# Designs tried in a protein design run: designed miniproteins, single chains, continued (5). Part 7

Each design is a single chain, and the fold is of that chain. pLDDT is the mean over its residues in the fold that is shown.

## One batch from the design tools (miniprotein)

Design m16212
Fold by ESMFold2-Fast:
Structure m16212 (fold): chain A 104 residues (1-104)
Amino acid sequence: MLKEIGLVLRAIGVLEELRIIKRRFEKEGVTEENLAKLEAALENLLRLAKELPEIKDPELKERAEKLIKEALEVAEEILEKFKEEIPEERLKKLKEKLEEIKKL
């Protein structure tokens, strides 16, 4: 129970972090700091998605899945809006991470 609630809280945290990152990209544009934060947030999201099968409570699992989906949508919006400004090598790596999360 406590561990499952912790996973949902982590999902909320990653979603809020990605929303903050999106606002930073919109105000500051593509910076090395903003790119590093986005890469770290997606790595955290991937780790969280891999732990999703550990949630045994159906309502908590559904809530965590919805939050992860919303977090992925925010990340995709950032990549689509700034795709021409993000270095091609970094953009490929970020897109590959998104696809890896989606396959889980």
Scores: mean pLDDT 86

Design m16213
Fold by ESMFold2-Fast:
Structure m16213 (fold): chain A 79 residues (1-79)
Amino acid sequence: SMEERMERLIEAIRELREAMQTRDREKIGAAYERFAELAAEASDEELAEATQRVFGLDAEGGLIVYRTMVREAAEVVGR
């Protein structure tokens, strides 16, 4: 369902945020891979909603935090 898909996306973003805080390359890699798979299937609207639910920011602020986290995670995994 749409609700189950949104919940999985929220959890993946949350897990990536938590993995980034550990600074553990293996944990970041696993969380990033799961996130990237779900994000590839998500619409821009779904990503914006999930980002707002995780970070509690406005659309612009939430997207900046989200993009920075994703970029830093990708750099850690060498992608």
Scores: mean pLDDT 79

Design m16214
Fold by ESMFold2-Fast:
Structure m16214 (fold): chain A 80 residues (1-80)
Amino acid sequence: MEEVEAAIDEALELAKSEESKKLLEQIREMSRFLNASDQERVLRGVKLIVEILRAGSPEGQVTSMLEGLLQWVQAQVAKS
């Protein structure tokens, strides 16, 4: 979890839209309920989003990727 939380903190500092920040906060909260394998997958997804944010990608692309990641996290939590 510490690595996931650190990656989300970096993404939050880089995120420009309020919508992206809210999605990141929801991903952080729900990721606490995931197993270690699913947390590793979240970490990889957030790191990719950080790279995309650093590259100056469009806000809509970042938001769509975060929505997809949150939906995946919600599905994993629901199986637990």
Scores: mean pLDDT 82

Design m16215
Fold by ESMFold2-Fast:
Structure m16215 (fold): chain A 92 residues (1-92)
Amino acid sequence: MKVELTPEQRAEGERLLAEAKAAADEISNAVDGLKQGKISPEEARKIIEEGSERVHAAANRLAELGPEFDAEATLYLIKAAIAKVEFERILS
């Protein structure tokens, strides 16, 4: 259905996946830090909001490259969404 990615497009996709993973990991670590009392709710909210923007930006750029990265990008989007829901639950 789609043409194979060039080596340059594949390298950019891998870089964007690494960025999405790093941002999703930062979000998850912020939620864990909040649950452990190591960071404030204000600090956690900032990390989660900034990290979510980074995950979405990377996922949008990955979508422009084609479906090869869709599954992994979706996993990082889900990870960020779960952490955000958990953060909201902690504050409720």
Scores: mean pLDDT 83

Design m16216
Fold by ESMFold2-Fast:
Structure m16216 (fold): chain A 77 residues (1-77)
Amino acid sequence: SSMERERRLQLINRITSLLTSDDPEATRRGIELLREAVREGRLTPEEAQAVLRNAAADHERQGRLDLAELLREAAKE
């Protein structure tokens, strides 16, 4: 439904904001929330991998290579 799509986008946007933060603590919270969303069936593993890869690309663009690597590793789990 339209409302379910909007709620999914809002969840993805909140997680993305955490994952693209320059604060490693926020990035770790984002990973945990993303994993919880997959466990609860709110997001598919494929959607979660895409979110992690997009966040890694953002960190690379900003020169934060260590955080980009962390997120790429999380996407493989």
Scores: mean pLDDT 85

Design m16217
Fold by ESMFold2-Fast:
Structure m16217 (fold): chain A 73 residues (1-73)
Amino acid sequence: SEEEKILAEAVDKLREGKILSEEEEKKVIEAMKKLGFSENEIKAMKLFLEIMKEDDPEKTKKKAEEMRKLIEE
């Protein structure tokens, strides 16, 4: 689907060390909503995108822990 393609392209960019634009982040979140992801999974994705932009290792650790808690159920 188009939504799956949006997610795949975003993952590829992040794997290459590229940061997503604010518009690309919006498209990822909208794609997740259309694909039926839970509110917690969407929050985890938002935290993941913030981690990719963060240069402070302590802030990165805190956000990663929050993301882990959201997806563990």
Scores: mean pLDDT 78

Design m16218
Fold by ESMFold2-Fast:
Structure m16218 (fold): chain A 81 residues (1-81)
Amino acid sequence: SKEVKELAEKIIKATEGKVTEEQAEKIAKFFLENPAPSREEFKKKAKELGIPEELYETIWKTILDYQIEQGVKLLEEAVLK
């Protein structure tokens, strides 16, 4: 989906290409299908995907920022319509 690709691209850029496209797409899909996972659920999924532990904080923040951006966009569209 467009949202999976957009979030995956943001993760790749934030990690400076240290995660693969496949890893980024799988973690992006996980968050879009499970929009409020715990930090522990995230860590478990990231570990299963073979993502280096030093990148977890960067990926987590990138996903949270994306979710905030999407929420703000929905609110702006509702107010400006």
Scores: mean pLDDT 78

Design m16219
Fold by ESMFold2-Fast:
Structure m16219 (fold): chain A 66 residues (1-66)
Amino acid sequence: MKRYNVVLYDADGKVVYEGTVEAEDVDEAADKALPHVPPGTTVTLEIYDENGNLVERVLLHGEPLP
């Protein structure tokens, strides 16, 4: 497995989650970040490799609030 750092930013640019995940690829690392997206929010996910290089940036939408 490869090591990735995942960071979630809210619409104001504040970090809402930061963690390290072990994954086979960037898509698996993104899937491991999904449970940390707050409901009812839009966040930016950035994924960094073990050398600190940004390898993916994607916009994620949390589940609607009940």
Scores: mean pLDDT 79

Design m16220
Fold by ESMFold2-Fast:
Structure m16220 (fold): chain A 100 residues (1-100)
Amino acid sequence: MSEEERKKKVLELVEKIKELLLEVAKSLKDPELKEEVIDFAEAFEERIKKFVEENDYELAILTLEKAIDYVKFLKENEGADKELVEKIIELLKEMKEILK
């Protein structure tokens, strides 16, 4: 995969992950947790886009590892759509493999 193709694929995955995180937020019963997930989705997109644009793949991978831990934590919360959460984890792992 060329460097440009890698960046394009990662940016497409970031948008998809953000959309799925926003769907998870809609399923949550706790308004405070819902707002936290929305804020997390926005911050995640901004950080990954910035690190990828700057060719800082080490920080991008670290951001993905922290995101996987957060999403795993979110799965344990009452009302969370567990199937959507598992799909997000799979996409985060795919993105990590592309950036290696």
Scores: mean pLDDT 83

Design m16221
Fold by ESMFold2-Fast:
Structure m16221 (fold): chain A 85 residues (1-85)
Amino acid sequence: SMEEVEKLIKKFKELVNQIKKALENKDYKKASELIKEMQELIDKARKTLSPEDFEIFAKEFQKILKENKEVLEQAGLAIEKAKLE
């Protein structure tokens, strides 16, 4: 359970770094795919972790989001608009 939490947090951090790199390279298709993987990772965490372990994951997740909010908001907004048009 704690090992699973650490594994998921590590994967989430890796995805954030890959999104940043994709945006720097103006690879919006890859950024979109990585955002989807991030959403799937969160869904997996919710489904597979105990409630207690998910709370630990959620706290670390929120911390990482806050530290990277500007880039993630820019990525999410650009991808969401692209999907609508």
Scores: mean pLDDT 76

Design m16222
Fold by ESMFold2-Fast:
Structure m16222 (fold): chain A 94 residues (1-94)
Amino acid sequence: SMEDLFQEALRRLAAEMERLGVPSETTTRALAAIYHAWRDASLSPEEQIARSAAALRRALEAAGVPEEVRDRLVATARELLTAVFRGEPVPAVA
């Protein structure tokens, strides 16, 4: 299901955040923000991806995560969420 693909995308993103040294509390907060943006049924897929990416960037910025790491994680999130909306396998992040 699309929900199963979305949960897999969040798991992949969480693993990448851990690999890049993002604190667990920041990761939890960022994933919650993405989930809330994703659940907004009034938005198109493109708008849900854009809002999720913006929410992620804001959470990482508030936690003092360096710009280069923020840009990489936002790009990864956009790629993973795009795959979810296309019904494609969630890509490996490495």
Scores: mean pLDDT 82

Design m16223
Fold by ESMFold2-Fast:
Structure m16223 (fold): chain A 90 residues (1-90)
Amino acid sequence: MELSREEELELRRKKFEENIERFIEEMRELGASEEQIKLAEEALRALADGTPENIERAFELQAELAQTLFGVPREEVEREIARVRAIAAA
């Protein structure tokens, strides 16, 4: 089994879009507004850009969304973000 360069890029894009769509749909089911959904999508796409500043900004936006939509304390979200950052830095 062999994937061409273009087929590999398409497969990765499909997986990324599937993950975004799943997350957005869950947000809609939980009562997120269209503005909140747009911010979440922008945060996920900023994360995909891969710069450290964009990654940090994306996590900050997601922390605010989790707090406002799910009532999750910011402290708990920050702990989860810190764990993910530690894994990414290793």
Scores: mean pLDDT 68

Design m16224
Fold by ESMFold2-Fast:
Structure m16224 (fold): chain A 68 residues (1-68)
Amino acid sequence: SEAERAIEEAVEEVREEGRRLGLPEEDIEAMAEFVRTTAEKQPTPEGAVRAARETRDRVLAAMRSTAS
């Protein structure tokens, strides 16, 4: 489904960026799980797609600002 694909794409982007930044795997998985669960809590597929992408963007911004 579109929602499942969008969630998996968002989760994979978070994992890829976290690994690129050299973050601990446990932290990467916690952030990826946050994206997934936030999207899965949405009552509609359209809401899930939006939540996955918006949460991904926020997580990526946070990762980049704290990775040093």
Scores: mean pLDDT 85

Design m16225
Fold by ESMFold2-Fast:
Structure m16225 (fold): chain A 88 residues (1-88)
Amino acid sequence: SAAARAEAAAAFREALTARLLSMGVPEAEAREAAEQAVRRVEALARAAGIPAAEALRKYTAYLETEESDPERAAALQAELKAALEAGA
């Protein structure tokens, strides 16, 4: 749904912005990069035939998990890569 997609996009923007800020990226640049990343994830999801909300949620989980559990983050990244590349 449009609401689920908007919610997933907002969560992804927040998670990526937080990560970029933690890496020393200025707030304005972090926000702009996060907006561009949302559009890129949506385009990749469309090309792969995956719902954009699903792809955004999986990338958000990856970003959040990488900070607390790098091994689980690596597994999530591999799953996402396989799903997106299989549909390309």
Scores: mean pLDDT 75

Design m16226
Fold by ESMFold2-Fast:
Structure m16226 (fold): chain A 105 residues (1-105)
Amino acid sequence: MEEEIERAIELVSEAVAEETGKDKEEIKEQLREEWEKLPEEYRPLAFALLVAEIAKLGRWKELEPEQIREAIRVLEEAVERGIGVALSRRGIELLERALRELEEE
């Protein structure tokens, strides 16, 4: 999981840097700091949202199908518990599309 979160942060940081013109390393440091501040119980949800953001930013080919399936599962649990429902549902739709593309290519 630690190697996976570091990779997710790198992919999001690269894509955001391309979109905003900001420094990639500055974005990476900010995301790492936010991750470290998260209570342990919220880390699975935060990781699932990062995976959805990677898919949204067009970097879905860098994701493993198993990571996408786990992220969908975590987001579905968040929806059932009423946590970030709109954001979680949007993430599920993005990830289901990414999973189909990966498994059919």
Scores: mean pLDDT 79

Design m16227
Fold by ESMFold2-Fast:
Structure m16227 (fold): chain A 78 residues (1-78)
Amino acid sequence: SPVAEELTALENRLPPRSQLILGSGVTLMRMFVWLNDPEGARAVVDKTIAQLRADPSLSPEEQARLEALLRELARELI
């Protein structure tokens, strides 16, 4: 999807710790979707957003963009 492609492109530009947080969160969300656990998937999205918001290496603009894209990907998949 265009949202998933933009998230991947942004991930590649992030600091290593932020890349790990985002990549792990997306992978775990997709796993819960595959297991037909939408509540588990939503919980992972919320946790991933909270971890990215708490990352001091990210600008407020980067945090807001990543949150918006993650929420849109979650709406697409869940």
Scores: mean pLDDT 85

Design m16228
Fold by ESMFold2-Fast:
Structure m16228 (fold): chain A 64 residues (1-64)
Amino acid sequence: MSLEEAEARTRASAQPLIDRAQALIAQGIANGDQALIEEGQRILDEIQQLIDRHVSAARAALAA
């Protein structure tokens, strides 16, 4: 399995959370609600960290 495949699978699994986080950011921008924008961005950052960890684990397995 390629690193691209590992990222794609992890991202697909996270898609409902990504959609929700993006909706929060859009709503925050529309309302000028900085806390809502920050919450949505935090969720996206957490999802990206999950993807990065999964890709890193796959890379480590290939190196071992």
Scores: mean pLDDT 79

Design m16229
Fold by ESMFold2-Fast:
Structure m16229 (fold): chain A 75 residues (1-75)
Amino acid sequence: DELERIEELIERAKELLKQKDYEGAIKLAQEAIERATRMLDLLAQTSVYGKNDLTARLEALKKEAEDVLKEAEEG
């Protein structure tokens, strides 16, 4: 599932930050942001059951990925 892939990318990016692999962390965080944005765009264009809960979760994951990206760029 795309949601699980986004979560996995964020976890891997955080692990790379601990290893001071800033380039790797940036790449994975950017991919997570792109995937989350794509899913949010699809949800905005359709009416599905559970849309509000899924949208909130995706927005939270996107923000978490953006926070990782910022930390990696500043490190």
Scores: mean pLDDT 82

Design m16230
Fold by ESMFold2-Fast:
Structure m16230 (fold): chain A 75 residues (1-75)
Amino acid sequence: MEDELARAVAEAAAKALYEATGERVELPEDASPRERARAVEERIKEVMAKLPEEKKKEVYEKVMSAVRAAAEAVL
């Protein structure tokens, strides 16, 4: 189920980004699961570009761990 996977991954990534950086992802309520996933990806790239190198590694590892856990729960 591609839509369920995209939704779960996007929600997990957004939550992990917020927990690691305090930066919230604004997701449009009328957006498809894939559009939400792209919005989250773009926000992560924007936030990562502003972080110091030490923090980039921490945030990246937290986001990737959350994404993997969400994917395993759906698949």
Scores: mean pLDDT 76

Design m16231
Fold by ESMFold2-Fast:
Structure m16231 (fold): chain A 82 residues (1-82)
Amino acid sequence: MELAKLLEETERLAKETRERAEELKDEELKEEAEELLEEVREIRYELNEVAPSKLTYEETKKRLEELLERAKELLERLKKKE
C-alpha cells in the first residue's frame, strides 16, 4: 500500500475510534485516539515537506503500520465496552 493510502486509513480509524469513545463518554480512550491523530498529522507533515529516502520510507511505513494496529486495538477495546 502507498504511504498516502496507509496514512488515510490510519487517520480514518483513529477518527472513528475518537467518535466511538465520545459516544461511550470514555475520556481516556478519546484522549488516546486524539494522540493517535496528532502522530498521524506529524507523519503527514513529514511526507509533504520531505521526500523520504528508501530507508526513511521503510521507517515511515513501519510507524504508520504500528499506528494502524494501535487504532484497531483501541476500536476493539471500545467494542468490548458496548
Scores: mean pLDDT 76

Design m16232
Fold by ESMFold2-Fast:
Structure m16232 (fold): chain A 71 residues (1-71)
Amino acid sequence: SLLEEARELLRAGRYEEAVRLLEPHLPALIKRLDALTASEEDRELLVLLAEAYRGAGREELAQRLFNMAAA
């Protein structure tokens, strides 16, 4: 699954690969959050992408996504 693949990449420290895997899903995730239709899996994907951004040195983007997932 997408979640399992993302977790494996993060566990391996392959942060840029995790970003490439997850980032294409970001527009749809944001749209579902705005529409109040986001699932728990959607929020978990946001957290995993935030962790990937942080590992890749993109701290501002990471903080933004963590805040979105917590709302």
Scores: mean pLDDT 86

Design m16233
Fold by ESMFold2-Fast:
Structure m16233 (fold): chain A 96 residues (1-96)
Amino acid sequence: SAVSQVQQQADAQFRQQVRDILASMGVDATDAQVDTVVQMVDAAMAGDTDTAQALRAQLRATLGLSDDQWRQLFTRVVQVRAQVDDQVAQQVQQLQ
């Protein structure tokens, strides 16, 4: 459906934005690391703090980012996710 295509395209764009943000911080992220960042952000936005913290701890062991870079990453990816979700909601409303 058109709705499913909008969601799939939005999810792909969000993953690319996560890669671009990590690349700006000097990280050539694997697909698994990008997936973990997406899961961490989704958990955080859902209010699942325990899951978000566990995934953050896992990523900190592998990405080698400073505390300031982690704060910047988290802030940027949450903002981008919220913007993507809002755009999807607006497009879905137009398709109804």
Scores: mean pLDDT 81

Design m16234
Fold by ESMFold2-Fast:
Structure m16234 (fold): chain A 97 residues (1-97)
Amino acid sequence: MRLRVTIKLVIDEESEKEAIAKFVEFVNLFEERLKEAGHRVVGYVGLKIEKRDGKFIFTLEFEVEATSPVSKLEEAVRKAAEEAGLKVESLEVEPLP
């Protein structure tokens, strides 16, 4: 089953370069955990970077082929964010036709 996933991450860094470095660490950790869970990233739809209240907000939208429950996808995201030192503000999962 194909899913569209939207993740909003709060990165508490003053430097955009350091914020991007943490985001890259998150993506690497997240992709590894997804692979272990049996999910595959089909593609990245978009990335939006905003600055709000001295923090960076990264909104990542992507598609996955789900071979396991959505709960494992959500766990992979949250654990990767925790390891990268990031806060997950929102996580939305939508089934695709």
Scores: mean pLDDT 81

Design m16235
Fold by ESMFold2-Fast:
Structure m16235 (fold): chain A 84 residues (1-84)
Amino acid sequence: ASPLTKKAIMLEAEGTMYALPYIVKKALGEEPDEKDIEGLEKAIEKFKEAAELAKQDDSPLGKEVAKAAEEAVKILEEELKEIK
């Protein structure tokens, strides 16, 4: 994997960590708070950055990482839309 794709994978991991409190509370049937919403917004930012870096790598792995990051953005933006 290229340095760009490795950085993109690390950003996806960061995005996942930011989204996790929201996901856990939703799974438990608990109301998300403002910090959970902020975490979700930061997660979207990290996944967007990951997609842009992975797109710069024209390798098959870079394309797969970019697609996964873009799908994560789509899912999380819909989640954010439902709670705002």
Scores: mean pLDDT 83

Design m16236
Fold by ESMFold2-Fast:
Formats: C-alpha cells, structure tokens, sequence
Structure m16236 (fold): chain A 62 residues (1-62)
C-alpha cells in the first residue's frame, strides 16, 4: 500500500539522517537506497527522501 511504502521510506530516511549526524555520509546513502528499495518508493517519495538526506548532509558539511 502507499501508506506502507511511505512508512518504510520514512524509516530509511530517518536512519540515513542518523548516520549522517554520526559523520558517515557513505552509510547515509546506503541506508537511504535500502529504504527506497524495500519500500518500493514512488518517484515522489524518492525525491523527497533524497532531498531531506542531502539537506542534512549539506548542513553538516559532509
């Protein structure tokens, strides 16, 4: 369902942000991709998730 896909992508995005805050940009990208694949994220969900993770990495200078 769309709700389940969104929840899985959201969880993956939050895990990616946590990895970014721990200083691991590579791990953050891996966790984002994993969440998108597992959630079967739509293009819109993918774009939103990627934007959030990129913004966090940029704020942290990673």
Amino acid sequence: SMAESRAIVERGTEEAIAAARAGDAERAQHLLVRGIVEGQGSAELVEEAARRVRAELDRLGL
Scores: mean pLDDT 83

Design m16237
Fold by ESMFold2-Fast:
Structure m16237 (fold): chain A 63 residues (1-63)
Amino acid sequence: SEIDEQFKAAFGKSAAETLASIRAAIATGDPVIERIIEHETGLSPEEILALSPAELAKVLLAK
């Protein structure tokens, strides 16, 4: 899909791999990660974890 291609071009990896990285980062419980997630997406960590890879790509590309 065009969104997947744009996301990979912009971020250097697939939306699915990016979501996996975000899940791993949130699992650390680090408040810095919480702030990064909110800044990058405009969503809480809980909301971002509920997204599919396609929805994550849409959110990050819309920013």
Scores: mean pLDDT 76

Design m16238
Fold by ESMFold2-Fast:
Structure m16238 (fold): chain A 73 residues (1-73)
Amino acid sequence: ADRRDALLAARLAIEANEAYDAGDLEKAQALQQQVEALPQTPEARLAAAEAAKLWAESPEAGRKLRAEAEAAL
């Protein structure tokens, strides 16, 4: 369960940051709310934070993490 929530948090965090960079603030806010609606475990919060940091450093690495998280779900 915790692993699934962490994977969902990482995926949603990347999608939210991608939407924000694209200028789709409404979609970015909706995706961020979905992250916040997940069980607030340390694992899920850390996964979301790490995904956001990775996106800021490398959007390509962020997209790869999103695809890997989706495949693992």
Scores: mean pLDDT 77

Design m16239
Fold by ESMFold2-Fast:
Structure m16239 (fold): chain A 91 residues (1-91)
Amino acid sequence: MAAEDERLRKLLLEYAERIEEALKTTPPGTISPEVEALMRELLLELGVASAEEVAAMSPEELLRRVQEFVAALAEAEKAGVPLSEMLEALR
């Protein structure tokens, strides 16, 4: 359990840093192809959506899905729920 949560937290931090860096170079009011690709990769790595669903998502749907995930993560942290359990509940 603890080892899996640690791996998931590291994964989230790596993707958060990569997305943040990509956003710094993204033109205002747009989603760059790099940000879109990072969001798709994150959702796939977390297993919260199927490869088919992720491939079919528009940039708007990707942003919504990532925002929903971030909100759920924040709520889980407040409630003391392990990240692995939160991800399982989102499936």
Scores: mean pLDDT 72

Design m16240
Fold by ESMFold2-Fast:
Structure m16240 (fold): chain A 73 residues (1-73)
Amino acid sequence: SRLEIEAEAQLSLLRMLAVSSKKLSDEEKKETAAYMEKVIEKIRELAKQLSPEAQKEVEKELEDIKERMKEIL
């Protein structure tokens, strides 16, 4: 569905931000982390409109991204 495509696009953006943050200053990393938190909230709101199976997939991807953020920040 279009909502699934939108959720995947937002997840891809988060993954790119996490990888790119390694090139940032400590202050820029903190700002990026705050922005990523807002995108995570948006993804979770989108996921509520998806099937239970798709919601589970999205939450798994979000947890993987959070683990990457923890290593960078």
Scores: mean pLDDT 78

Design m16241
Fold by ESMFold2-Fast:
Structure m16241 (fold): chain A 61 residues (1-61)
Amino acid sequence: MSVAELAERVVQIYMEGSSIEDFEKKVKELVEQLSKEVSPEHAEELRRVAESTIKTLKENS
C-alpha cells in the first residue's frame, strides 16, 4: 500500500462514521500491520501520514 492509498484509507475509516476512538484504533492497527510488510523508510512515512491525519481530525472533533 502506498502513502496515498493509506491516506485515502484513513479518510475512508473516518467517513464511515466511527467514533474518534474507533477511528484512531483502526488506523493504528492498519499502520502496524503495513509497517511489518514494507521497508523501514516506507513504514516511517505511513506512521507520519497516519499521525498527522489523526491529529488533524482530533483537533476538529
Scores: mean pLDDT 73

Design m16242
Fold by ESMFold2-Fast:
Structure m16242 (fold): chain A 66 residues (1-66)
Amino acid sequence: SEAERRLQEAERRGQEILEEAKREAEAARAQDPKNGDKLARDILGEGIGRAEELAGRTYEEVKAAL
């Protein structure tokens, strides 16, 4: 169904966001041994939040269309 396709697309985009955040976090750790850990955690937290927001918003949009 179209609803399932939209949810799958949101899941795929969420995974891309998380992978991008992981790469940025690793780069931050490599570039700054003193502060890189904190920056990496902030980057990962933001990525997780964005992925969760996308999934939740897509779910509510699909639910409202039913």
Scores: mean pLDDT 81

Design m16243
Fold by ESMFold2-Fast:
Order: sequence, then structure tokens, then C-alpha cells
Structure m16243 (fold): chain A 81 residues (1-81)
Amino acid sequence: KPVRVIPVKAGDVLRIEALDEPVVLEGSTRRLEVRPGQPALLTVPNYTEVLRDLTADAELVVSPFEVRVYGEPPFRVEKVE
């Protein structure tokens, strides 16, 4: 069961912020390195993408309808636009 669900649409911008230590999120087409104090911005694609945290038991699923966060995320995700 997801720990967070955020309603979105394709083209919306998400802000991903590391809470304590650097976070690396890896998907099939991209890799995001997020450092504390340096949020990463991710535009919601028109397809579903799964980003796995390489160090923590956490997963970010981004779809053109909603964003789901699973596990024990050491990061925060919020919708900007």
C-alpha cells in the first residue's frame, strides 16, 4: 500500500527533496541524484515510470494520473505546478 498518493497530470512538476542523506532514484530511462538542500525537479511524463531508491527500501511511481510513494522514503515529494 502506498505511503503517499499525489494527484497529478502529465506536464506537472514534482519537487523531490532528500531529508538527511543523498538519495539516488533509478528508473529504466533516467537516474536522479538528490542531495539535501538541493531539490530535484521532475516533470510528470505521459507514461508510467518507476524510480527505485538504490539505498533505501523506497519506490516512486509516477503516472500521468497520480504519483505513488512506497516503502520507507528518505525523501519528500510534492507537486509544484
Scores: mean pLDDT 83

Design m16244
Fold by ESMFold2-Fast:
Structure m16244 (fold): chain A 90 residues (1-90)
Amino acid sequence: SLALTPEEAERVYQGALDAIEKAREALKRGDRSTAAVYFAAAGIYATLLDLSGDREKAAEVYRKMAELAREWGDVETAERFEKIAEELRK
């Protein structure tokens, strides 16, 4: 697994939360392409947290991505990320 320091993990986590918020704001404006880019960035950050063993932060990011996917109307993606988040919870 890719090892992150606690400080690095916190920065990655905050980056993921920022990406989710930017995706949500883009979605509110009808800018689906920008929303998709930030959503993909959040997924990369979530994967990095998971691979580094920060399962709680990864689960929170996946949970928030699932919420956003439901707002986007993508039920399949939402259910997938909800299951991943559930598996990662301690």
Scores: mean pLDDT 87

Design m16245
Fold by ESMFold2-Fast:
Structure m16245 (fold): chain A 96 residues (1-96)
Amino acid sequence: SIEEEIENLVAEQLARTEAEIDRLLAASDLSPEVVARLREWRAQMLASKPSSIEHALKLYEEGVSLEQIRVRLETASELIVIGVEIDIRLELERQA
């Protein structure tokens, strides 16, 4: 069903974002404060899953294709990861 496909796309986006954040944490000598912030932010992403599914379903009902929804979800994930990388860099610069 379309609902299952959209739920799977949203779940895949969140899983990819979480995996990339975990990679950043594993690759970095981050302060405990930065690690705690990233973990709290991951928890907020999980809390937003129902809203993300609802938004994606609305886009589909408005005529946006599943392929376009996938691209939008992937782009959103990439932007979130970039934002985390920028925050990590700024925190490291503040401590230098």
Scores: mean pLDDT 76

Design m16246
Fold by ESMFold2-Fast:
Structure m16246 (fold): chain A 86 residues (1-86)
Amino acid sequence: SAESQEKLEKVNKKAIELGKKGVEAIEAGDIAAAEEKIKELRKLLEEVKAEREKLTDPEDIELYEQLIRGIERVIEALEKALEKLK
């Protein structure tokens, strides 16, 4: 649906921005900033999962499932990179 597509675009842009800031923090050796961006991504992930539960259109559900998997992969990559800095 149009409403789900608009929400998807906004969330996707936010996830990309948070992921980029997380990478920049890791490259700078800023552990605290990296942990903050991971926390923000995890909060975004829970919000996306909650929105997915409200969807009834199979096409919208699939797009949200793809976004959820994408955010989870970014979080995992950032956490693995962060552990190497500790």
Scores: mean pLDDT 85

